# Designed miniproteins, single chains, part 26

Each design is a single chain, and the fold is of that chain. pLDDT is the mean over its residues in the fold that is shown.

## One batch from the design tools (miniprotein)

Design m879
Fold by ESMFold2-Fast:
Parts: sequence; C-alpha cells; structure tokens
Structure m879 (fold): chain A 67 residues (1-67)
Amino acid sequence: MKASKEEAGLLATRVANLAQEIVDLGGDPEEAQRLVDRAISAAKAGDYEELQRVFEEAEKRLEELKK
C-alpha cells in the first residue's frame, strides 16, 4: 500500500492522540513522548512500516493501562 505524506501525517497524529491518553491514564510521559517522537520521525522519513509499528505499540500500551 502506497502511503501518501497526508496519510503518514494522519497516522502520526493518531499516535500523538494515543500518547496523550496514555499520560491521562497515568502512563509515563517520557515513554509517551518517545512514541510521538518516533512517529513524527517515521512520518517525515516516509517509513510507513515503522509508523504502523509505533501506532500498534501505542495501542498496546494504552490497553495495558486500562487494566
């Protein structure tokens, strides 16, 4: 699948939203910021595979905090 710069930007924004929820649920703000930094770097590089991986890691972390 060909990820456009717009699609990559939207996915990076979704990671940022998940990172904010992680912090709001009592997660480590430093870990959350690292997820955002990785997503932004991947989006700028056009590395959609890394961006998708970071998104999945953020979702998994959020699910762990909900328990």
Scores: mean pLDDT 80

Design m880
Fold by ESMFold2-Fast:
Structure m880 (fold): chain A 87 residues (1-87)
Amino acid sequence: MMRKAQEIMGEVKRAALEAGVSEATATLIALQVGLIIRDAPASATADELAERVKAYLEELVAKGLITEEQAEALYRAAREALRRAFG
């Protein structure tokens, strides 16, 4: 499980930087995605994990830390990475 979480965190951080998110914010988002994966029940599906990531990204938009467009790009990247890792 930890290796898959690290790979997803790396892909999310890359997508955040490509979407124009700052290095500090991109790092915090990647770490929080890793925590969401770590703290999820073993039965959690890729789609359930992606919905938890989406809720976190929507909270960041509400706080003005990222744009809605950045959140959408990050959600797509996270969902793709989660589906590859967890099927």
Scores: mean pLDDT 83

Design m881
Fold by ESMFold2-Fast:
Structure m881 (fold): chain A 73 residues (1-73)
Amino acid sequence: LKEGAEKYRELLELAKEGAPLEELEELFEKHKEEILEFHKWVREKMKKEGIPSAQSEEEYEALLEKYIEEALK
């Protein structure tokens, strides 16, 4: 879970910095299981807290930052 959160954050930062698609794909495939496990955990947290599906990209990014911080505890 923590590893998945860390790798997903790393992937997002690289994407924002304009890293090549090939580099992003390699990182995702290398840590696919951890990233997907983190994403599944985020979805379960949203359901448990009664949070509706994100209405916008901005809202989704804010939720991801919150859950990344929580997973890294």
Scores: mean pLDDT 72

Design m882
Fold by ESMFold2-Fast:
Structure m882 (fold): chain A 85 residues (1-85)
Amino acid sequence: SISEVVEAIEKGLEEAKADPSVPEETVKVLEAVLYGLKLLLEDPNLPEEELLERVREYARSLGMSEETVEFAVRTLRLALEELKE
């Protein structure tokens, strides 16, 4: 379920923040993906394009490059496809 994936990513994010070998950009990607999944938990009927645009805005607010923003959005899209029946 989405809630199980959110819990797994939250744990992974805490571990990544504690590990100095993990790049800061990787941490930001995980934060952006987690933000998107939490939005979907709050509103499961949120349109995909609206979800992805909110994630882009959030990722930009974290100071991520446009290339990394689009990478985070693609990562979220793939995660959403894997969660479909």
Scores: mean pLDDT 82

Design m883
Fold by ESMFold2-Fast:
Structure m883 (fold): chain A 64 residues (1-64)
Amino acid sequence: AELLAKTLLELGTKIAEQAGRPDLIPEFKKIAQDLKDALNAGDKKKVAALLAKFKALVAEAVAA
């Protein structure tokens, strides 16, 4: 749980910085924290929704 959340936060932060979208860093931090909480709770539906949200946020960051 912690390693996955940390990895996604680090990846999201790097993508946001490289894309010139540091405004998205707080959203990546929120997704990582929510994902850690959902994984610890065993909420598979919430985990799937948060991973989809992460993917959408990455797409937004790189789309200009």
Scores: mean pLDDT 81

Design m884
Fold by ESMFold2-Fast:
Structure m884 (fold): chain A 85 residues (1-85)
Amino acid sequence: SRAAELAEKLARLAELDARMQRLADKLNKLPSVSEELKKKVEEALALGRELGQLVAEGAPLAEVEAQAARLEEKLKEIEEMIEKM
């Protein structure tokens, strides 16, 4: 049903939002942030906005999942960069 698909989309959005908040906490603990790290954070924020818009517009679940996967990969890149600092 459309209600079940919307619930799945909202759950995925909430999962990624929680991960973004965890990254914000980690970034706040860093003594400095490189320009490369700033750029990746800006890219992640843009992907997050696009994901929210897709959910709001009722885009197919497959499109929402594809965008969520792109955001997840970008968050992984940021996490790996922080770990190497």
Scores: mean pLDDT 85

Design m885
Fold by ESMFold2-Fast:
Structure m885 (fold): chain A 80 residues (1-80)
Amino acid sequence: SMEEEIQKLLDEIRKAKTPEEVKKILEDFFNHLRETLTPEEFQEFLKMLIEALEANRDKLPPEIQEVVDYYIEILKKLLE
């Protein structure tokens, strides 16, 4: 399910030790979604992902929060 995929992503981000690891996790995940989903499914997943990242960002270390915030902005621009 989309919720399971998002939860796995959040768990990977929480386990990451550096901003560079989080960047790679997010880029790999985003590329995987783009390759596997239809355009409509991709748009719906992006909306859910943005909401989940925004809901969980404050639980992350400050350096990781900066990377997550950067990706939230990128994802929001993709929905425009």
Scores: mean pLDDT 81

Design m886
Fold by ESMFold2-Fast:
Structure m886 (fold): chain A 85 residues (1-85)
Amino acid sequence: SPVDKLIEELERLAKESEDEKVKEVLNRLVDRLREHPDDQDLVLDGQSLINLYKTLKAHPDNEMIRTYFDRYVEGLGKHLDELEK
């Protein structure tokens, strides 16, 4: 399914990350997508993260893209915290 492919890409991103907090948020997103594959907002969040990561990899010296990626991951973590209540 499209969601299964998204999960595979997110798991690869988590594995490639050196940042423990990024790994934590990505693994939590994967777990929620497995439980709620029809959650369109989480699907869009995952797709946006992958697209942003691809942009970051294409421009590794761009501090603005890195900062935006880090802020996006932080915001997603907060959203996941609200969903787990």
Scores: mean pLDDT 84

Design m887
Fold by ESMFold2-Fast:
Structure m887 (fold): chain A 89 residues (1-89)
Amino acid sequence: SDIEKLIEKVNSIPDDKKYFLYPLDPELRELVTKKGFLTKDEIIEEIKRIYEKSPYELQALFSEVKEDVVIDGIKIEKGTIIIFLSRKP
């Protein structure tokens, strides 16, 4: 995907929200240096770094959690924006 469009999408998320970066693919998990609860700047830098180094085209799905959930033992509070990072099909 177009990296500029992904960065614009991250920057468009309201400042009053928490952000959670979640790499879906095992290969992407190995490429990330930071994941989980991150600042917008940290998310942008991770997306940029992975996109430049990844052998795959990337896509991101943005999802607001509607109720408290637990993912891999981590509590994610209602209202958090989860950024699911995956390989394009």
Scores: mean pLDDT 75

Design m888
Fold by ESMFold2-Fast:
Parts: C-alpha cells; sequence; structure tokens
Structure m888 (fold): chain A 68 residues (1-68)
C-alpha cells in the first residue's frame, strides 16, 4: 500500500533528523518512534500518518529552537 510506504519513509526521515540534531544519545527514542509509527501504519495507516505528522512537528520545534 502506497500510504504505508509513505508513512514508513516519513518515520525513517524523522528518526534520521532527530539523531542528526540531537546526536547518538537520541537513538533509543528515535528507534522507539520509528517502531511505533511503522506498527501503527500496518494496523491503521491513517493513524500512522497522523502520528508521523505529530512527530514531524516535534522535530521541527526542536530545530526551530536550535537553528530554525
Amino acid sequence: DELVKEVEERAEKIAKEKIEFLGPEAQDEADKWLAEVKGLALSDPEKGKEYAEELEARVEAEKAAAEA
């Protein structure tokens, strides 16, 4: 399903960006977020997408605080 792939790709991007900005200490949280979004995408892709959007907003807020 294209939506599941889109959500998984977004989750991977979120995890990567979080680690890039916060460093390797953020790996455990990034891995947890990735697993949660992927699990949700498989059971309910619409909710998976909404959760990914929430996490994207959190990462963007962290970037805005650090550099914009």
Scores: mean pLDDT 77

Design m889
Fold by ESMFold2-Fast:
Order: structure tokens, then sequence, then C-alpha cells
Structure m889 (fold): chain A 73 residues (1-73)
């Protein structure tokens, strides 16, 4: 019983990590597009994730306010 649950939980974690990896790759591609001024051409979900990432980076001082505003436009 406990062993079967542990194996299932491990499979779910591995799947979640794969999905996170794929989303990370999509996010990295979105950053490249944003740097080329093509943020508005991104799919809505990727654009939202990019804006959220830039907001977090701004809070940590890694991007300027102007960079954040450019992505939000």
Amino acid sequence: MAGEYAERARAIRNRSEEEAGEKGQQYAAAVVEAKQGRTRELPPDLRRALIEGYRAAYEYGNVSREDLEGVER
C-alpha cells in the first residue's frame, strides 16, 4: 500500500518536472522574443508568464522599471 503510493507520487513528480522543463523552455524563448520587441506576438499564457517573471526580477533588482513597463505593453 505505502510502496504503491510512493511509486505513484514519484511518477507524478517526474511528470511535473518534465512539464516545468517544457514551460521553462517556452519561457526562455518568450524572453528572446521580448528582447526583440515582439512581446505582443506571444501566446497569451506565455506573455502572462513573461510579465510575472519580469515583475519578480524587478522586485529583486535584476531589471529596470522601464524593462518591466516595456514587457507589460
Scores: mean pLDDT 62

Design m890
Fold by ESMFold2-Fast:
Structure m890 (fold): chain A 100 residues (1-100)
Amino acid sequence: SDEIIDAVINISDQLIAETKRLAEEGKLSKEKAEELIKQAQELKDLARNKSPVEVLLKQIEKIIDLYKEVAKETKDPKIKKYLEKLVEEMKKVIEYLKSM
């Protein structure tokens, strides 16, 4: 549905903006930030092209795995908690997409 596509695009934009902010604040390595932004941009493009739900799910799972790696490596408990919250929000999107 258009609502699901819009939700995926909005999440992609939020992930790009937040990842850029964290990198600018020195809370995320430039290399990890660039990879996360690249994967979020790919998700946005897949959603814009109305890709199958299976393809969207696979891309979201890839982004979740990258955020989990960053959360595991961080020494800042506030950043770790924030990244873990983003992962949980993305998991809710996966459950919503699977209900299609």
Scores: mean pLDDT 81

Design m891
Fold by ESMFold2-Fast:
Structure m891 (fold): chain A 64 residues (1-64)
Amino acid sequence: SAEEVAERGVELLRESGVFSDVQLRAARAEMLRDPVGALRGAARYLESLGKEEVARRLLELAEE
């Protein structure tokens, strides 16, 4: 479900250590609105920060 994808996506963002709790809540809302776009956007951002492993896992989640 969209809710399950959003929760899994938020946990991956939390694992990155880059996002505040406020940013994670906003990201969850975006993932519920556009899960694939939000996950791909987050992955590109994290890749730019050198968080390649978390970015890869986000892209894998977007393909489900």
Scores: mean pLDDT 84

Design m892
Fold by ESMFold2-Fast:
Structure m892 (fold): chain A 79 residues (1-79)
Amino acid sequence: SALDQAKQYLVKGQTYAQQGNYDKAIQYYLQAAQLSPDPRLASTALRQASQVAEKNGNTELAKQLDQQSKQLEQQARSS
């Protein structure tokens, strides 16, 4: 399912983040968010991508991803 695939990409993102490969971590987190039909999973992926973007020195991307994560979290709580 799309949800299972999104979960697999989230795990890949976490693995690359642990290895310090922040560019690949962000790529897999964004794939997880895009594929997830669950706004909670998508919010989690974008939040983790935001944290990795900040560590990678991309403060503007980190801010954009954090804002998107918060919007999806609100959507998950309101629906």
Scores: mean pLDDT 87

Design m893
Fold by ESMFold2-Fast:
Structure m893 (fold): chain A 78 residues (1-78)
Amino acid sequence: GPMVRAALHELEHGIAALEAALAGTTDPAKQAALQEAIALYREALELLRRNPTEEAVLEASELAREAQAVLAAAGLSV
């Protein structure tokens, strides 16, 4: 439904933004945090692609929040 499509697009745009940030980052600790956040966002995206349900949107949101926590711990804005 519309909620799943919105979540998929948000995750795809989020991954693109994180990959752009990674390309512009020279700090090894921030690179590691960005790589982990990208992996979590990709896991969330794959979950939603395989299970396009509202329950999966909630699980994907938890993965996205974990990614945001990783970024915040490395001093990166979310």
Scores: mean pLDDT 87

Design m894
Fold by ESMFold2-Fast:
Structure m894 (fold): chain A 94 residues (1-94)
Amino acid sequence: MTKILYTYDTEFAPLSVHGYTKYEGTAAEIAEKELEELEKNPLLRDLDVPGLKRIVRRKEVEFKELSDTKAEFEVVYELEDGSEAVIKGTIEII
């Protein structure tokens, strides 16, 4: 189990932070696995995202590897009304 600082700025919610992941690898590899797991979460699928329509799919994803221990990401989601929501974040291995 890897200790990380995962922060993201999102239109869905205020900045959120968590301190541990079950995944190992570079920061970018961990970020992709965490996003994939989030997208498979039944709660996210079934929740009405506050202030936004339901997420339909991931439209785009971009990772910027700053180092093996730090990466930035930007994910664009398509919502049920055809609009887009953007999640930006940073993952850091501590």
Scores: mean pLDDT 65

Design m895
Fold by ESMFold2-Fast:
Structure m895 (fold): chain A 94 residues (1-94)
Amino acid sequence: SELEELAERLRELAREAERLGDTALAELLRRAAEIILEAEKNPTEELILELEIIRGLILIRRGVALLAGDEELAELADRAAEIIDKAIEILKSK
């Protein structure tokens, strides 16, 4: 499914975040992937809200990366936020 593909892309980005040294971002991305797969089975307002909160935290991590001059990590965070936005869109349309 499209949600399974989005979750797998977040897991790939989590591995990249780990390589770049941001374990906190990697943990957020793995959690988002798990919530997407859980919400695919049973989409609840609570799970969608959890994804929206994680998206906000990812954007905070992006800001930290930009302040540190880490453009690669900031771009990774942007891609992750876009994937989560797409997942939320699909979940809300169910």
Scores: mean pLDDT 88

Design m896
Fold by ESMFold2-Fast:
Structure m896 (fold): chain A 103 residues (1-103)
Amino acid sequence: SDDDIIEKFLELVRNKKFEEAKKLIEENPEVIEKFLKRIKEFISNTPLSEEQEKVVLEILKVAKEVLPELTKEVLEALLKNEGVSEEAKEEAKKLLEEIKKLL
């Protein structure tokens, strides 16, 4: 069922249903927390494609509102990845600054 929740979350994010995606995190915080930890591990060890950069940033825009501390850790991992584009790094820095005001 964790995979079903993650799949639904990704569908909502892809379709720009951000309020519904946020509610899904609020209802299933442990599942999304595990998913974000997997994303952090992947980013720390793997170059990202442009498509993967965009998907990760959209996920983090939603997740920061419910899981700001873990979202900060994923953003910091993204900023340390030398394969990430300058555009994605600038967006990550802006999100990180927003999160610093929440913590």
Scores: mean pLDDT 85

Design m897
Fold by ESMFold2-Fast:
Structure m897 (fold): chain A 85 residues (1-85)
Amino acid sequence: SLEDLVAALEAAEAAYIEAARALVENPSEENRAAFDAAFEALRAAAEALAAYYRSLGREDEAEAVLRGLERAEEMAEKVLAEAAK
């Protein structure tokens, strides 16, 4: 359902933020793997929700979800750059 897809995206976003924090605090191989996994889960959840909104003709909401994913991708680049120092 739409509610389930929204809940899945919210859960994935929370997990991603936590993994990003952990990686910046301790740039270990384990934390990098966890961060990469959390980001892929976030991408999958966002793409699933956006596709569902499009199937309902709700393009503005689909675009908003994908803009959120773009922001997360920008954050990921900054997190990885910080962890590499």
Scores: mean pLDDT 89

Design m898
Fold by ESMFold2-Fast:
Structure m898 (fold): chain A 100 residues (1-100)
Amino acid sequence: MRELAEKYIEKARKTLEKLGFSQEEIDLAVKTLEEIAERVLAGASPEEVIDFAVKKAKEMLEKGVSKPAVYVTLNAVAELIAEAYGVDPEELRKKIIEKL
């Protein structure tokens, strides 16, 4: 579980860096992913993690993080939840985005 969380956090960081997002946006996205990963590691239900991810995504937007950077972050969240709980990442991504 922890190794899985670290994998998706690193993937998101590298993707954001490659796409040229600011260090401030990257740092906030990574912090958000770490907080979501801690909920998964603590044994939260998929529904609890999704609701928390939506709340954190809204907070990122309020802090001025660009919508594309938030979407990269949410894609990493969907992949982490999907692998952790054995569900489809594309379905999860759509569900999270629709709640924004």
Scores: mean pLDDT 81

Design m899
Fold by ESMFold2-Fast:
Structure m899 (fold): chain A 95 residues (1-95)
Amino acid sequence: SAPNPYRELRLEELSEEALERALREARRLAEAGEAVKVHVRLRDEESLERLLELARELARISAELGTPILLVVEEELDPEQEERLAEAIREGLAE
């Protein structure tokens, strides 16, 4: 396999401050033409709305700058959470 081409960002929790820092760093890397992989841990259901916001904004940055941004959720999502995440990504890509 080729070496991993992605610059990796890791969020251990989905606080507002962590989300803002991740979005700023992802945009900086994407503007430099670098592919980005964002790892996030969903430790509780209350953080789901922040995960959806992160996904939507990362998709928007990816679409705007034409660089790949992968979001990796380290915990298994239930089908409803997976559907909401897919919808957030579609919204980001369209807007």
Scores: mean pLDDT 82

Design m900
Fold by ESMFold2-Fast:
Structure m900 (fold): chain A 73 residues (1-73)
Amino acid sequence: MRVTISLSGELGPEKAREVAEQAIEAAKAGADLVIIDLSGVTSISPEAQRILDEAVREVEELGVEAGIAPPSG
């Protein structure tokens, strides 16, 4: 099962933690691939970026493929 978590607007650490929890939950629920889609994101804090990078690592440690689709330039 492929899971895409789509985001838009400004991304701060609180929203990033919510997204991280959703990604990890999807992996635990049996997802084969988890994508965090930032193409609609207009601003991201350094802490939010770190949280998402750590979430991708944690999903991969659970044996699930994970990735981030970057903000469109």
Scores: mean pLDDT 83

Design m901
Fold by ESMFold2-Fast:
Structure m901 (fold): chain A 66 residues (1-66)
Amino acid sequence: GHMEEENERRLKELGELLELVELALRHNGTIEVERLDEERARVTAKTPEGTREIIISLELAELLEE
């Protein structure tokens, strides 16, 4: 149903965020969060191997800024 699709998207974004954070921790990198607009944020992992970025909902990115 409609609510299941919303939850599925939220879980997918959370999973992508967790993979990015794990990558940064494994390679002794840093995580940066940049607000793009009122609904979206960019999360960038910088490691000695390179940089990776994803775009997620702002509410999810705000949990990472603590």
Scores: mean pLDDT 75

Design m902
Fold by ESMFold2-Fast:
Structure m902 (fold): chain A 82 residues (1-82)
Amino acid sequence: NLREAILTAIGLVLRGIGLELDGNYEEAARDYIEAAEVLERAGLMSEEGRRLLREARDLLRQGNYREAARLARAAVHEAFRN
């Protein structure tokens, strides 16, 4: 349900922030992408959020972990704007 999706996404974001502070951008990017995907499945993702999420996935596949984490975090932020 919507509440469970939001709480799951928040938990993933908090874990991702901790990983990013430790310099673990790969695992941070994975957590932020998973958070964004949870919000997308819940119907909370805007067109801009979906674009950012697609770009984050591409960057993760290319090993650009810092930029992947940044864009995935931005996608999560877009889901919470409205």
Scores: mean pLDDT 90

Design m903
Fold by ESMFold2-Fast:
Structure m903 (fold): chain A 57 residues (1-57)
Amino acid sequence: SRAEREAEAYRELLAFFSQHPTDSRGAREKAEELARRYGLSLDTVNRLGVRAYIESQ
């Protein structure tokens, strides 16, 4: 389901930001990769990324 794909993308974003909290270029590239791999819009992945970044702090 879409919710399951969003949850998996969120977990990967959370792991990424935990390891690379200040890598803005890497964050953009990761978002584009996840959007393609999970079949989500980039807008959706960016929204998930904001939440993941806050949670990773």
Scores: mean pLDDT 85

Design m904
Fold by ESMFold2-Fast:
Structure m904 (fold): chain A 91 residues (1-91)
Amino acid sequence: MTRMEKIEAAYARIKAALEARGLVVPAATPQFLTLDEVGLAVTQAIINARKDPAGLLEALSVAYALFGRDDELDGIVDYLADVLRELGLVR
C-alpha cells in the first residue's frame, strides 16, 4: 500500500464519519506530504481552521494516515465535527 493510498483511505474514512453526523464536508484534496512537512502543515491548518476547513481536513487526513492509530479516529472526527458545526456547515 502506497503512502498516497493510505492518505486517500484516511480521508475517505474521516469524510464518511463526518457525513454520517449530518455535516457538510467541504471539498478537499489531500496532498502528498513528507514526514518532515506534515507537522508544520497540521500546525498551520489548525491556526487557519475557521478560514480554511478544507485545509484542516486535508492536513488531519495526512497526519492520521502517517501517524494515527485506529483508536484516535473518533477524536479526529469529533474535533473536525466541532469546527464544521461552529462554521454552520450542517445539513
Scores: mean pLDDT 77

Design m905
Fold by ESMFold2-Fast:
Structure m905 (fold): chain A 98 residues (1-98)
Amino acid sequence: REEQRKKSLEQVLKESDQALQTMLDTSDKIAKTKGDAGKKAKDFRDKVLTGNYKLALENVKDKKKVEEALEEMRKASSESEQPTVEGMEELVKKKMEE
């Protein structure tokens, strides 16, 4: 469930920024390993998907994918209490209106 939502967001982010694509791909591979490295990679991915999402949005060419990613983020937020989703949603709306 949560992994499927994060994969949808990850795909949108990877299309927006090549460096972010590399970071997400690398962290996904590490997150599948056992131990502290895997836990740190999962924490990093969560931070990227919630904290750095707004930076990636500026380079996204497909606004519909951004809206779909925000919907997935809201669903994930309701399960994990991520406080950044509303702020990012407002940022995206502001960018679309400008």
Scores: mean pLDDT 52

Design m906
Fold by ESMFold2-Fast:
Structure m906 (fold): chain A 115 residues (1-115)
Amino acid sequence: GPLERIPAEVALKNARDLLKKAKDLSKDKSKLGQSASYATSAMLIAISSGDEKVIKETKVELGKLNLDVAKTHGDGNSGQLSVNLLKQSGATEKYKDVVDEAEKIVKETLKKLGL
């Protein structure tokens, strides 16, 4: 038989709960690895739903989280991940402010590296 998928509303709730934990952990630089693990689990749950709205909404929230990490810790890789997730979600126009801020952090990071 087909693989059983979790209901879209349950997947979205569980993904949001995990992203909230990831966001709380992301405030502490020493816990960024734990934060990334929760964020990865949220994305896997969203994908497991097979629901495109749940997947896109989870990518938007993860994009916002990665911008917060980039701003708080000066991490250009998190800035680039924010841009990529928002582009993949198709929400770049709605979240243009988030994309523009993330791209600015990426450019500032590259400039510091002489690139």
Scores: mean pLDDT 86

Design m907
Fold by ESMFold2-Fast:
Structure m907 (fold): chain A 80 residues (1-80)
Amino acid sequence: MSQQQRIQIAQMIGNAVNANDADMRSMYAVVNAGVSDDDFVNGIVGFMRSRGRTIDDIPQSVWDQIPQDIRDSIIAGTNA
């Protein structure tokens, strides 16, 4: 996954869960650290869990824009 795709996914998820500027800054720091797709997924899962958010907080229209492998990994991690 490209850095641009990671930024777009972080923005879409952040908007869906009403993330504030500090939350988005923390999410962008993970994206900008030159992470792997696994590290990116772990960052998103960690953010969701730290804010008490669930997969149901993210609309299907957002999930449809995320690559299936990344989507499935975020869903599995958030439900753990």
Scores: mean pLDDT 77

Design m908
Fold by ESMFold2-Fast:
Structure m908 (fold): chain A 55 residues (1-55)
Amino acid sequence: SEERRKKLEAEKEQELERFQAYLDEHTIPENAAQKERALQIYQEHLDKRIEKELA
């Protein structure tokens, strides 16, 4: 159902926001490209969780 997908997407956004805050507060250079790379990799892991749950 759309409701289940929405819940999983909300959880993904929460995890991404936590990780982004972590990157912002630690010693990773304030380089947008480097942060985007790290976020992209983390997003891929979260996307795999959602795909598995919705399959």
Scores: mean pLDDT 76

Design m909
Fold by ESMFold2-Fast:
Formats: structure tokens, C-alpha cells, sequence
Structure m909 (fold): chain A 130 residues (1-130)
């Protein structure tokens, strides 16, 4: 299951469960704004919520595999939390942090639908069809 993959990668169960529910809600036609509000109501930080939402868009709109999406979810979550990411280049880590920080700033005034999709597109371009 996706929860098993998340556990093997060291993702907290609460995060993988939230990602799976966010994915389900998005596939059922809920807006990214509604899902963002739900994630915040579950006690996630804005940074963590953005990481989860970007992963949902990568899976659904950019057709990433389940395994690749869970791997990027872990990467984005670690960056969002300011944790070390062993084996990742400082340049790539900096670019991912800048994408997350820009999304957070833009979400103060812009619709989540546009902001999160643009952030997901930038990440997709960095990894070029994983």
C-alpha cells in the first residue's frame, strides 16, 4: 500500500494518510483551496500542507507514479520542515525551498488552484518525468 511505501521511506503515518485523503478529495472534484483548508484544520503547517498539495497535483495532473510521488512528498516535507536531505545537491535543495517559499508567499493573495499547479509544474520540470 502507499502507507507501506511511506513507512519504508520514513514518512510519518499522519502525513501519508493526509496525502491519500487529499488525493481522494481532489479526484472527487474538491478544489485545492478546500483541501488546503482541510489540511490546516488537521493541524498541518502551511508549509506541510503545500508539500502535500504539490504531491497531489504531481500524481493527478502530471501523471507521476505512486512510488515517485511518495518519494517527492518525503523530499518536499523534509525541506518544508527544514530537515537535512542526505544525498541531495545544495543547488537542488535551494531550488525546491525557493519554490515552496514562493508558493507560501503567493497563497496570501492568490488562488490555491493557480499557485499549487505552478509550483508542481516547476518541480516536474526540475525532475523531467520521473
Amino acid sequence: SMAEIGKELGIPERVIEAYLEALRLYEEGRSLEEILEWLLSQGFSRREAVAILISVVLRTEFKWSDADTVRVLKLLLDIARGEEVPGLSEKLKEKLREIIDRALERLETEPAEEVIREAAREIHELFENP
Scores: mean pLDDT 85

Design m910
Fold by ESMFold2-Fast:
Structure m910 (fold): chain A 67 residues (1-67)
Amino acid sequence: MITPEEARERGERRLRELLEANPDTKIKDPVDPGKEVTLLERIQRMAERVAAERGEKTPVPPLEPKP
């Protein structure tokens, strides 16, 4: 079994790898499958939704892939 901390770190690393390798990859929006969004936009929307549900005081800055 893996710890919750390891699971989170592994997930974040995987997402960063995918974003860096395929920042312009368009995927179907899981909320609206008729709409295509970039991987970057999908991740950004997820982060904004989580922040909004938690009542975060600061807005989530735009997510950008590493050069």
Scores: mean pLDDT 62

Design m911
Fold by ESMFold2-Fast:
Structure m911 (fold): chain A 84 residues (1-84)
Amino acid sequence: MVPLVKQLVEALEAGNYEQAALLLEQLANEVNLTPEAKEELLLEAELLKQALPVEQLIKELEKKIKIVKPVPTLLALKKLQKKE
């Protein structure tokens, strides 16, 4: 598992949405991604900054963001749900 995905899961589990958003912004700025993937990472970071509950955050991601593989935030949120 990519270390950043693990950090995202841990930040979300701890309720540290600001940290998770910063990690996504770093990914979007520092990695060579397709324009679509970069845009989706930035949208995911914006949604995380809204401090929504995990269930609502997943719904907002599903409504606003298309799944472009790999999608680190969506993978992290799904792992958080499965860990229950």
Scores: mean pLDDT 65

Design m912
Fold by ESMFold2-Fast:
Structure m912 (fold): chain A 133 residues (1-133)
Amino acid sequence: MSVDELEELIRQLLLILAERVRTFGPEARKTPHFQELERETLALLRELYELDPERATEFANTPFPSPRLHGSTLLHLAAETGSVELVRFLLDVLKADVNAADTLGRTPLDVAREMGFDEVVEVLLAHGADENL
């Protein structure tokens, strides 16, 4: 798989995970299928980093190209999924901007709070998320 194909597959998987949480609420995370896709997404992010660490870091800080996503980054979508493991990987390994704002002025912290994912909120705050944004 090319780096471009990996990036597109990661975007698609994060969108599927976020849409499942929007549709079924936090209970979606308890399903084996959700947990499998979450593990696959993390594995693909690791593969991308091993192939091209610099490009993987840039990818983590690049907004989604779809206008419907309002300039959301990978970290916004990971926060919306409630996945602590994805959020930690994006922050610790890929150096994602913890305070990245979408075109609506929402940060990953805002998204995690709206979704009620308290553990993700705690991780974002520990990584320097600004409570006043």
Scores: mean pLDDT 88

